# Designed miniproteins, single chains, continued (2), part 94

Each design is a single chain, and the fold is of that chain. pLDDT is the mean over its residues in the fold that is shown.

## One batch from the design tools (miniprotein)

Design m7264
Fold by ESMFold2-Fast:
Structure m7264 (fold): chain A 62 residues (1-62)
Amino acid sequence: RSREELIEEIRKRLKELGEELSDSTIERMIDDIEAGKSAEEIAKKYGISLKSARAIEEIVRA
């Protein structure tokens, strides 16, 4: 799927989980996950819950 579709899917999922992040932040998170960063590292770096970080990882790796 396209980069724009991926960002939109992640934004929607984060909103459902009570998180609100900019598109530029979501894009950086996608890059970090594709580079092999763990959900735990993403949660710590971006200040989000581990549950949210795992949900993003699942979407990116699907």
Scores: mean pLDDT 83

Design m7265
Fold by ESMFold2-Fast:
Structure m7265 (fold): chain A 115 residues (1-115)
Amino acid sequence: STEEALVKEALKLVPKLRDEYIALYKKVGSSYLDALENMKPLDAKSLADAIADAVALLKRWQKELGLTEEEKVRLLAYYIISKQVKGAGEALLTAELLRIIGDRIDKELAERRAA
């Protein structure tokens, strides 16, 4: 199913995002570095619950924001990270959501100025 493909791509993205942010935080400094380095995988039940919750949230956000398939994969990955590491993971999920919302606001403002 399309949901299974989305979950598979998100699970591949989780370790990549962790490694990218660890590299960034080592360069610029962050109080979140230690938490990300010590991030542990979720057990099977917790992972299944996180995926189910994330898929439900993505269906709501799809209706409200018109998410692309890439944005759905990234938001699912960030949601999983938010359950693996408290604080740091929640901050990363919030930042990605704000980035998407900001992009939609900018497009709306540009269209209003063109009218």
Scores: mean pLDDT 85

Design m7266
Fold by ESMFold2-Fast:
Structure m7266 (fold): chain A 93 residues (1-93)
Amino acid sequence: SHMLEKIREIEEEIKEKIFTDPEGVAKKLKEEIKELTGVSDEEIEREVEELLALPPGEAARRLEAEVEADPSSLLYQALLLGLAQVRKYIESL
C-alpha cells in the first residue's frame, strides 16, 4: 500500500507543479530517485534518455516488464517515467 500511496503522491506533485515549476519538479524527482536507489546522476540521465527515445506505448510496456521481473522496482520505475514525462514537457517549451 505504501508504494501505491507514494506513486499517487508523485502523480499529484507532477499535476500541481509541472506547468508552474517544471524544472523544480524534475529536480525533486531526480533527488527522490537518488535517495531511493543510490544510483549516480549519469545512470539516471541514461535511463531517462532511453525512455524518451521510446514511443509512449513502448515506454509503458518497458515499465510493466521491469516491474513484472522485479516487483520491488515499481517505485523506481514510476519515478523514472515521471521524470521522463516532465523532461519531455520542458523540451517542448
Scores: mean pLDDT 80

Design m7267
Fold by ESMFold2-Fast:
Structure m7267 (fold): chain A 94 residues (1-94)
Amino acid sequence: SKEEILATVESQIASLEALKARVEADPRLSPAQKAEVTALLDAMIARLRATKARLEAAETEEEALQIYYDMVRENRPLMARLYELLAEAGVVEP
């Protein structure tokens, strides 16, 4: 349902905001690494918030599903880049 899709997107935004706070506080990361990772997280959060606004404006469940699937497809390479940066920084295991 549209409500379930919205709840999923809201959960994803909250997860990325929590990750950003952890990255900013992580003593293992240099200031340059923190800047690069938080810039990527900010871009991802902004995209998810834009997607949420589009979902809220969607008049049909079919439109909402299409918006959601487009977002998943577009965010996949950003998620891959995030993992790569965190692995390089030693925050996650490869």
Scores: mean pLDDT 85

Design m7268
Fold by ESMFold2-Fast:
Structure m7268 (fold): chain A 61 residues (1-61)
Amino acid sequence: SKAEEIREPFLKKYGDKFSDKEIRAAIGAILGKNGEASYRQLGEQVGVSEAAVRRATKALK
């Protein structure tokens, strides 16, 4: 998927701060369009909390 294609550069930069699951969810949030999954839904897809997705997304911004 598109998210998987860009995951590797983010994992290399932020892997010390966030898990692969958190980075994957954050990439989903960054690439998301209007009507796509919320932080809670993105976290549920990879098994992390909404708060974890929010923190990772803000850091990757």
Scores: mean pLDDT 69

Design m7269
Fold by ESMFold2-Fast:
Order: C-alpha cells, then sequence, then structure tokens
Structure m7269 (fold): chain A 115 residues (1-115)
C-alpha cells in the first residue's frame, strides 16, 4: 500500500514532466506500464525520449542518476525515508535549474498526493 502510493506519486511527477516536454498521452501511458512491470526499461525509454526532445546529454545523465536512486528505493521497501527525500530533492533541483515549467506542476502533484 505505502509502496503503491509512492509509485503513484512518482509516476504523476514524471507524467507532468513528460507532458511539459511535449510527450503524447499514449507514450506516457506506455511509460507508466513499464514503470510498474520493468523499471529498468522504463528508465531507458525515458532517457531516449529526453534525447529526442533535445535535452542536453549532461542534464540527461544527472536525471538518470536521480531516477536510478528512486527506482532502487521503490524496489526496497525498507529504504529510509531520508534517502527517498534526498533523491526527490536532487531530481527537483535539476528540473528547477533547467527552468522547466513542470517544476510547479511537479510540486503541486506531490503536495496533492501527500494531502
Amino acid sequence: SESEELRRQLLEAVRDYLKELGVDEETIRELEELFLTDPERFREKLVEIMREKGVDEEEIKRFEVSLAAIERMIRDPSAREAELERAHEELYAWAKEQGLPAVARYEAALAAAQA
């Protein structure tokens, strides 16, 4: 239950980010399914989409590191809350540095999920 709620919160945040990058709803749904069934393929596909949308390779690598940390914590339900908060903060800081319009939507989605 708690792990499922965490996955939903992270999927919503990623969905908002992809939507702001101009990714279509069908592709976003495919990524949501991959996140639940094959998290490694999800990460690979997400990085591929970011490249297609013209995100800089250095920024993609920073994002990939943050996603790998989040994925590992989701796989391990015993992971400390502080580790999850740190990974989320790193991902948010990266997105904010890029000036992505999705930052405010990402924060709103997480706040709503925690309410």
Scores: mean pLDDT 65

Design m7270
Fold by ESMFold2-Fast:
Structure m7270 (fold): chain A 55 residues (1-55)
Amino acid sequence: SAEEARARIEAVAAAGGDGDEISLAGAGTTSLDPSAGREAGQAAREVVAAHPEQR
């Protein structure tokens, strides 16, 4: 599920989601699985760094 969480965050960024939407997508996964939450948090940071226009 951590990779699925990352894919969702990347999809939000690719769809033109801003930094707040990316952060919310990451926060949502934390409630489902703590390990997925840690990975989602790192993925959200990496996606924001890859898409600086969307912070």
Scores: mean pLDDT 61

Design m7271
Fold by ESMFold2-Fast:
Structure m7271 (fold): chain A 65 residues (1-65)
Amino acid sequence: SDIEKEMALAMMRILASAYGAKIEEQKDGSLVVTAEGLSEEDRERLEKTLRELAEVMGRKIEFRR
């Protein structure tokens, strides 16, 4: 539903902000996440959670350092 997708996007933005990560929406609707200075453990947790949220939204996601 649209509400579930909006909630997933809100959660994604809150989580990214907590980790100091930037989220950019591409013209095709895919998402690019840039996060610097994270430990490998924190990066793995962030990427896993953001991938799950992107699946709820039906969007592709890419991670950059």
Scores: mean pLDDT 82

Design m7272
Fold by ESMFold2-Fast:
Structure m7272 (fold): chain A 72 residues (1-72)
Amino acid sequence: SMELEKKAEEIKKRAEEIKKKLEKGEISPQQALEEAYKLSDEIDKLSQEGAESSLAIEVGKELQKLIDLANS
């Protein structure tokens, strides 16, 4: 569904924005982790609803990079 793909793209953009805020010191690592886990739950739900697996994997990798950065 194009609507599910659009939502996955929006999750990816939110993950990128959180990463930028974390890199700038505008949010704490704990806040970044909390938001990243919420976005991870959202993409998992979209995947179960039939979002394209390749896009869900791409978004998941971006979220993992954010989680790794916050845990560094």
Scores: mean pLDDT 81

Design m7273
Fold by ESMFold2-Fast:
Structure m7273 (fold): chain A 73 residues (1-73)
Amino acid sequence: MEEEIRRFVEEARKEAREMIERVLADPSELGRMLGRMQEMVEEALRRGREIAEAVAKVLEEMLKELEKLLAEK
């Protein structure tokens, strides 16, 4: 379980960073990013609630970072 949580969190951070870069380059990608984040939480939930909670927390942190980056522009 703990190793699976770390793997899902690492993969979620990587994918979220790629999506954030896309949104910063093209704001129309925001809707696709939000949809993908929802899919990631659902995928993690199929593995277990602890994994889903960890992934959701990471995605929330990444969304806050995106809001800061958008505010700088």
Scores: mean pLDDT 79

Design m7274
Fold by ESMFold2-Fast:
Structure m7274 (fold): chain A 90 residues (1-90)
Amino acid sequence: MTKEAEDFILSLFDLDGDGKIKEEQKPLVEKLKQLFDVNGDGKIDEEELKLLLEHLDSDGDGKISEEELKRVLESLGIKVTEEQVKRILA
């Protein structure tokens, strides 16, 4: 996985900006990493990460809802709990 793609995923889960991921959030990070490595070449397409961000901010107002984040992850085949989504967006 590229450092830039990993930093983007980390920033998505680190809403407080403390630079740390809680243990409960690590499985979501790992699933996202596996999902974006679809070709198995060990590289992640940064453009796909940008599309994910755009889907999360569908209204263009800079706000991401719990339901939008959950639906995007579910559409990508990632199963998340409501508690995990709330912690990401808290």
Scores: mean pLDDT 54

Design m7275
Fold by ESMFold2-Fast:
Structure m7275 (fold): chain A 68 residues (1-68)
Amino acid sequence: KKVKATLKFDPNDSAEEILQKIEKELDIKGLIVGVEVTVNGETKQVTLDELIEILKENEEVEITLYLE
């Protein structure tokens, strides 16, 4: 299963808190087995740690979550 979302970085929120808010809003059930990020029109598969770094450096990021 795939879920797409757009993440907006808030300087008062951690990237982890933003991810948790999205999981709750999209009612994500199951394990996240993969993450893709789109920045400046480039789509790349990343780890959760890499996603956190990208979110800190970008105001808005499109993500795709792959679920088990």
Scores: mean pLDDT 69

Design m7276
Fold by ESMFold2-Fast:
Structure m7276 (fold): chain A 91 residues (1-91)
Amino acid sequence: SNGQMVVNMLQVVSTQNPSQVQSSMTSVGTTTGHNPQTLYNMVMSGNFQQVTNMLMTQNPSVVSQGFQQASQVMGNNSSGQQVVSYSQQVS
């Protein structure tokens, strides 16, 4: 499901250092119209389902685009690639 793909992307993002999580949530928040600091705080607290519920108020293509932008600002190429792979499964 789209929600499961978003949870998977958030889990991958959460494994990054805090500055990369911040940059990723800025990209997602800016694209989806949600406050980046709110998303960052929830992700750092492990509240992935709550973040997913907030993001899924947007069109799935917009959510996918936000995570594709997040993958570009992540410093870890393998984690970024995983985020891209999950974002492509959001329909």
Scores: mean pLDDT 84

Design m7277
Fold by ESMFold2-Fast:
Structure m7277 (fold): chain A 65 residues (1-65)
Amino acid sequence: HMEKILENIKKAIKNFLKSLGVTDEEADKLANEAVERYKKLLDEGKPLSEATREALRYAIEKVKE
């Protein structure tokens, strides 16, 4: 069931980035990068809230750059 959670968070981040005017291609790329960061933080023992916050922060910072 972890696969379903990761797929849902990817879709949520991608849709959020698209709402900010990011292209489909760039939003997909950034959402994939954010999900990989999310997975890494969970593997390191970070709580779900912290992993989610850092993944979202990563995506937002990349859009600003």
Scores: mean pLDDT 79

Design m7278
Fold by ESMFold2-Fast:
Structure m7278 (fold): chain A 74 residues (1-74)
Amino acid sequence: SYEEKILELIKRMKENPEEYLELVEEIHKLMKEYYEETGDAKATQELGEKMKPAFLEAAKVAEEVAREVAEKLE
């Protein structure tokens, strides 16, 4: 399912924060494909809201890694 695909990408973001930008683009592509397949904006919005907590957790991990990399470049 699209939900399972998105959750797998979010899991990869947590495990591989260096891939964050590429994985965000893949999630956007899956959300677009879900909307195009269903034609249902409400269902697409509900999927996004359901995935939001997991995505925010992955984003925090990516921010922490980006901060550590920036500190090493100083």
Scores: mean pLDDT 76

Design m7279
Fold by ESMFold2-Fast:
Structure m7279 (fold): chain A 72 residues (1-72)
Amino acid sequence: AAGVAEVDALARQVRDFLAGKSSLPKELVEKLIGHLRGALEAADAGWLSPEQRANIEALLKRLETELEKLKK
């Protein structure tokens, strides 16, 4: 489904950023966090496997931590 594929694509972008394979400005990092959070909170997010959800939540948490460091 499109929703699952979109969330997976966002997760890959986050992983590449955190691995240093890409550089993103703070504003774009904030937008990525918003998109991932919105996808996880959607009423139909139950189509994600528990493993996929846990992986995305872990990436989101790490990305939020990095963003907080960039705000100072």
Scores: mean pLDDT 68

Design m7280
Fold by ESMFold2-Fast:
Structure m7280 (fold): chain A 85 residues (1-85)
Amino acid sequence: MKPCDPEEIKEAEKLKNQGNEAFKNGNYDEAINLYQQAGKKFLACQDAINNIPTVLNNLGNAYKAQGKYDEALNTYEQAIELRKK
């Protein structure tokens, strides 16, 4: 895979942190959108792939907080799969 631009990784981390703040403030729609954006950037970056399970777990928590239990379950299962060897 092509190596990631360090700035793309920084943007993904910023989006994840913004999602965490939105979640903390109860803005679950914004948190979901920010986590999805962060996850896409991390997924494009092989060097940052270990961040994906964390973003997916946070995304699942945001879905659950909105009562979107099926989306939360599917998202958590993806995070679990990526944490396995």
Scores: mean pLDDT 78

Design m7281
Fold by ESMFold2-Fast:
Structure m7281 (fold): chain A 104 residues (1-104)
Amino acid sequence: GPTVAVSNLQAPASVAQGATVTVTADVEATGEGEVKVELLLARDGVATLVASKTLPVGKHTVTFSFTVTAAAGDYTLIVVATVEVDGRQVAGSVPAQASLTVTA
């Protein structure tokens, strides 16, 4: 059946509020369908969708860039990928995680 995995998540350890941060990750998907890759910024049990990309199945290096509007503090960056067929999720990755400190 279809599979998807996220690996090699790379991000800065810290970023200033209002600055642009670049995040990269490797995504590998098999089978049929469309790959949805989401970048989330999480703190205190709340995860906010920051960016998303849609890719064909196969092996990809994904790059996300976003301006950090979050308040200063300690966050977790999460990258998760799913495979969809006709809008239905048929596979999901284990989330990849990295720490990000937002400075004032």
Scores: mean pLDDT 89

Design m7282
Fold by ESMFold2-Fast:
Structure m7282 (fold): chain A 88 residues (1-88)
Amino acid sequence: SEKKKIDELLEEAKKRLVDAALNSPTVDDFIAEANRIISDFAKELSKTNLPEYSEEKLIELSRVAGELVQLHRDGRLSEERAREVAAK
C-alpha cells in the first residue's frame, strides 16, 4: 500500500527529528538538521503516487519540527515531551 509506505517514512522521519532535537546543542543546529530531514522526506514522497496524502504528511512532519523548535527555544525540551509531540 502506498499509504502504508508513506506512513512508515513519516514514522522514521519523526524519529530522526526527535533524535536530532535531543542531540542538537543549539536551536539553530536543530533547525539545520530538521530542514535536512524534511528535505529527505519530501524526496522520498516524490517517488510515491499519492500527492494529496504526501502533502498532508509533509505538513504533519513540518508541524512536529516546529513544535520541537519551540520546545528547544523555550528550554522545555525533554525526551518525554519530544516523543509526545512526535506521537500526535
Scores: mean pLDDT 89

Design m7283
Fold by ESMFold2-Fast:
Structure m7283 (fold): chain A 77 residues (1-77)
Amino acid sequence: MKEALDALNELTRYAAEAIAIDPSKREELVKIVREAQEALLTGSPEQALKVTNEALEKAKSIYDEAKQRRQAELAAA
């Protein structure tokens, strides 16, 4: 339980930062966070951890892509 909750907190942080960089990703990231929250409330601890970790990887990927695009825009200016 604590591990899945810690992963959800990290997921929420990555999602918030990614949305701040690229607001167009808000809907996708909100959906990812919601799926992780639902797994924590309705699933076993093992399933909650798995779903939350998968969601965290997706959010990190979106965050990294948004950050790279921002850096490329700054380099082209």
Scores: mean pLDDT 81

Design m7284
Fold by ESMFold2-Fast:
Parts: C-alpha cells; sequence; structure tokens
Structure m7284 (fold): chain A 101 residues (1-101)
C-alpha cells in the first residue's frame, strides 16, 4: 500500500494539472509534501504555496479543490465532494482518507 505521503503527492500532481500550474510550481508542492511531518501540515503548506505562486484565479481554483479534499478527509459531504473530482482523483482522495483514518 502507498503511504499518505505518496498518495498526497500523486493527488497534488493531478490537482496542479487541473488548475494549469507550471511544472516548477508542481515540483515545489511535492518538495513541501516530502518535508512535512503530517498530511495536515503538507496540505496547509501547499495551500500557502498556491496563494503565493499561482495567479489569483488559479490559486482560488486550487484552494477550492483543496477545501473539497479536506472535507473528504474530515468525512464532510464526502459523496458531493468526490463528485467534483475525476475518477482518478476521487480514488486517491478516498485512499488518502483511509491512510489518515
Amino acid sequence: MKSWREVLKELFELLARRVGASPEVTEEMLRVVDAAKSAVEAISAVGRLARERLDPERAWAFLRDLGRLVNIIAGVDVEENLATFDPEMAELAKELAERLK
């Protein structure tokens, strides 16, 4: 099974692609995940990075998707939030929630 770190990195690659983030910004997001001590720390730090490195429109789109991911992890409106993702992203979000218990 993948660790929470591996799952979160794959999910952030897909989320970055969805909002049209550059490869450089995507790589920086993945480095932040590698440096984080917990998934919550990684999500918070990547959210901050998105606000700083993406243009406002793409940053808001990314933060909305990040909020949906947080809701899935927290068990809030899980089915509704999963429906906003494509099947690959939805599968990874479910796997991440399982890894975090």
Scores: mean pLDDT 85

Design m7285
Fold by ESMFold2-Fast:
Structure m7285 (fold): chain A 80 residues (1-80)
Amino acid sequence: MEKKKKEELLKIMKEGIEADTSLTEEERALMEKVMEASLKGKEEAEKTLLEAAVELAVRLGIGSAEEIRAEFEAVRAASA
């Protein structure tokens, strides 16, 4: 039942995101992408979350994709 519970949780979360009119279309797409990756497993979820965070940060002008990836990978290494 673990997979079904995760799918039910993701459905509730998607409904919450769709109901939130304060989110931009890009923010909704990012959150949906992260939730979808969570269904596929931890490793794929981590990779998708990293790439989504890099895209968002680049769009916000925080830094280059290379700099942001390096920061997130350093955090992951420190957490291992």
Scores: mean pLDDT 65

Design m7286
Fold by ESMFold2-Fast:
Structure m7286 (fold): chain A 97 residues (1-97)
Amino acid sequence: TGKEGDIEVELQAPKTVKEGSTLTLTATVKSGDVVAYRWTLVDENGNVKKTYYADASNPTVTLKNLKKEDSGTYYAEALDKKTGKWVRSKGVKVTVE
């Protein structure tokens, strides 16, 4: 299902973070209009573990008191106003240790 969105979503994160630390994830959209943001944590089998939401005025999520179970692949997603579809960033693998 190759549906093109009007937006491109980018996410950057460190490869490794310490247990008990804070991780801030920022969704970067180069062009177009965004209605909402969410971040999805996915395990190695492609299962969704957690989802975090933010409105269009705040393209960030702050994860406090990180645990080893917060390790996995993070995706930033933006709801494209033009298409009404969620557009996903490339996955970023983060390890909590």
Scores: mean pLDDT 80

Design m7287
Fold by ESMFold2-Fast:
Structure m7287 (fold): chain A 65 residues (1-65)
Amino acid sequence: SNEAAAKAVEKIGKELADRAPNPEYRQKALELSKKAAEAMKAGNLDEATRYFQEAVDAVRAGNAA
């Protein structure tokens, strides 16, 4: 279900945020993952994918900086 998928995205997003190098990147990753989960709950897969990719990119950019 969309709700179960949204919960999975939120859980993965929290795990991703734990890999962030500092609190600012952690909060950004959490916020973007939350937006991805909301999009997933609404059934908007394209929007959910975009927000989640932005969360991943934020953590990776922080680790590379």
Scores: mean pLDDT 78

Design m7288
Fold by ESMFold2-Fast:
Structure m7288 (fold): chain A 100 residues (1-100)
Amino acid sequence: SLEESFKADAKAAEEAAVENLKEAGELLKDPSQLSKAAALASAAGILGSVVIYAGDAEGVRRVAEAFEELAEEAAAAGDDETAAEMRRMAELFRRAAEEL
């Protein structure tokens, strides 16, 4: 059904968002890869929006947790601005999950 296909697509988007954020965290260890890390984090935000649209509160919460982990990696790398932006993304997704 269309609904089952949509749920499958939302789960794929959740998994892709989490994977992109984990890859971004690893790339933060290399200053030459910061632009790629930023692109992956941006893609994860778009993918996370698909999970919100699907109404999967637990999936949205997992995306929020992955953004929080990326914020911790950015802070550990000394990038306080990126850490603050990623914590803001985590808070937005966490609040969205509470409304679902």
Scores: mean pLDDT 86

Design m7289
Fold by ESMFold2-Fast:
Structure m7289 (fold): chain A 97 residues (1-97)
Amino acid sequence: GEAEAHLEQALEHMEKAVEELKKKDKEAGLEAEILLGVAKIAYAVGRLTGDLAFAARHLVRYAREMVELAEKHGVEEAKQHAQQAVRLAEEALRLAE
């Protein structure tokens, strides 16, 4: 459905943010990998249970934390990708409710 497509695009943007953070700082890249990992788990749980609103709420939270991480390290490309992930996850939440 449309909510799932938006969540998958949000995860793709989070993956791109991780790649950009890893280029600048290994520790920031690892912290971003943790955020991506828990986001993927939330999406998998949402798909398994049919609760895409749950998945979307968690992806919004983790993508916002990734925006803050990118801002802290001054990585503009990572920030832009993480902000896109927030917007996509927020749209998925609207579609799932």
Scores: mean pLDDT 91

Design m7290
Fold by ESMFold2-Fast:
Structure m7290 (fold): chain A 106 residues (1-106)
Amino acid sequence: SKEDLAEKLLEALRAGDVERAIELLRKWNEEAPVDESRIDDILETARRNLLSDDEEERREGLLALARLALVRPEEVRAILEEVLPEVTDPEFRRMLETLLRVIDAL
């Protein structure tokens, strides 16, 4: 169900469905909590991955950052605001903008 949750989350972010994204993120974090000792490393890796030329790495960065949106909303917002001006893919940009709206809705 981890792969299923990731796919559903990406679909919700593509659709701009903020309420669904929050629901899925809460469920994912309850089933597989993020190790607090690893959060800073995950944030740094996600920041790099979001700007990668590799679509898979960008996806992994987005999923990692999304999971931390409920745990570290201020740090996730800062990364999103930093990377959004450099994102050229319209779909990926909209997904990141939806994640920013998730944080605004918390």
Scores: mean pLDDT 86

Design m7291
Fold by ESMFold2-Fast:
Structure m7291 (fold): chain A 107 residues (1-107)
Amino acid sequence: MEKLREEAKKILDQILEKYKNMPPEVRALLEELAQLFLEAIERTKNPDVIEDALRALRLALKQNLTPEQFARLVVGILRKMVSDAPPEEQPFLRELLEKAEEILAKL
């Protein structure tokens, strides 16, 4: 689990580096989105969900996704995490999903 979380942070940092030339307000939204995603990864206890998320992130890293496309990808992953989560984790993950959807709406 810890190694998967470290890999997620590394990949997200590499994706954010691709957006370094975006306007400051867009970069701030993407950084907030990445932080919300890392919080979800930290709280989930299902390694298969983390591995699926990492696979999606690695594909995104190889592609030149727009900020909006990246945000849509993260929202999609978070929705799947909420769906697959045990009842006790769903309220927290749903809160992160709601915040991620608000960020997507601003992009």
Scores: mean pLDDT 82

Design m7292
Fold by ESMFold2-Fast:
Structure m7292 (fold): chain A 58 residues (1-58)
Amino acid sequence: SMAERKLALGEKTADSIRAYGKELGKRLNTIDKAQGEEVLARGDALAEEELAKTKAEV
């Protein structure tokens, strides 16, 4: 169904956001630890928000 496809795409999008945030946060952490930790937290929050939004639409 289209709902299953949308949910799977939302999960992939959330995973991509988390992976990007983790990589960026790791790089920033070597320069500014607080900035790196904030980017990691924001990435996780954005991924959760995107997944929750997708679930609400299906």
Scores: mean pLDDT 80

Design m7293
Fold by ESMFold2-Fast:
Structure m7293 (fold): chain A 103 residues (1-103)
Amino acid sequence: EEAREQIRKAVREAVPDLDDETIEKIVNAALSALRYVPGATLEQAIHAAILAAKVVKGEMTVEQALDEAIKRNVARVLAAVLHELGIPLSDKDVLRIALEDAI
């Protein structure tokens, strides 16, 4: 419950004009990523949820969100959130995540 409220608050503050239904979908996707991505932290889930919210709103492309996620070390968590939201990653994006994980 605390994790859910922290993610919801962060998404709402970052993208205040998203509707409540969309915010809840992003929150649920981020909580799923927290449960099944090995080593994922609440802080990483919050950052990934904010980036996913910006993609959903059209403020960022998937490629731009992945660039920020790589810089913040949350790319795997973001990929999991986007997958739960049904947002496809390109072959190039998948390769970038795999190469960054190899470092």
Scores: mean pLDDT 80

Design m7294
Fold by ESMFold2-Fast:
Structure m7294 (fold): chain A 85 residues (1-85)
Amino acid sequence: SADQREVLLLEAEVSLLTMSATVALKYNAPKEEVEKLIARIRETLARVEEALARNQDNPELAARLQQMKAQLEADLAELEAHLAA
């Protein structure tokens, strides 16, 4: 379905952003690069929340979207902590 395809594409994007966050933190990326990554994660988080609102009646897709939301929120917290240091 279109909803299943959207969730799969969001899962791929979340995985890429999590890997990008890990690499940025490991190599102490410049502030500008970290800020751009935070902006991209926030944009993807908004898309995950919109998809979650549309899939409230589908418990399998809702669970996957909630897991993606939790991962992006964790990535944001770690990147924001890095900028505050």
Scores: mean pLDDT 90

Design m7295
Fold by ESMFold2-Fast:
Structure m7295 (fold): chain A 67 residues (1-67)
Amino acid sequence: TDELLERIREAARAGDLEKVRELSAEYAKKNSDKSVELYSAANILEAAGSLGDEVSKALSEGLKEGL
């Protein structure tokens, strides 16, 4: 789980929105607690910098697909 979150963070830093969505969906499937997902989103958005809005949308879409 922690390794998957780091991979999402790396994808966000690289601006790979499709990867962020895919990995976020995988993370949601493996997690039963949405609060953990929301907590981790803050670190992912920090890594995204100027792409924060786009990454936030990709993350949200991925999390919904994985649930």
Scores: mean pLDDT 69

Design m7296
Fold by ESMFold2-Fast:
Structure m7296 (fold): chain A 83 residues (1-83)
Amino acid sequence: MEMGRRLEIALRVLRMENSDEYNEEEIERLRSQMSDEEWEEAVRAVRIMAENATAENEEVLEKLEEEAPRVAEYVKKAMKEEE
């Protein structure tokens, strides 16, 4: 599964958990599309980005490299493609 899709699924699930459209069965289905390791990595990356929103980009990337190195590489690549 593509890294971008994993992050999109993680973001979607986290948004659903905080919305009026909370759907436990759908959330479990989305989570089951990834391994536990892939899910943990995606969620940690989203949390690190949210907790460090005011930090320098370099500081955020350093934390991502420690907790979710594969996501850190994806983010660096995506930043160049968004340009």
Scores: mean pLDDT 69

Design m7297
Fold by ESMFold2-Fast:
Structure m7297 (fold): chain A 79 residues (1-79)
Amino acid sequence: MSLKERLIRQLKSLEEILKKFAEKVTDPEKQAEYEKLRDKARSLAEKAPDMTPEQLEKVRKELIEIAEKIGKDFEEMEK
């Protein structure tokens, strides 16, 4: 599997996770935030096949930031 294919798979997985999180939160503002991130992940996955290595690195960084934010939000929900 190429690095590009792996990144696309990670973005699709993130989209699914964000969908589930949007369904679990009762706050409309938080739901809208997760829906926005889901749309962004989907858009990035669609564009990734045509991206340069520099653009893919930027997407990888954004993926990490979104994943880290979700992890923190999950920890706060468990407290």
Scores: mean pLDDT 77

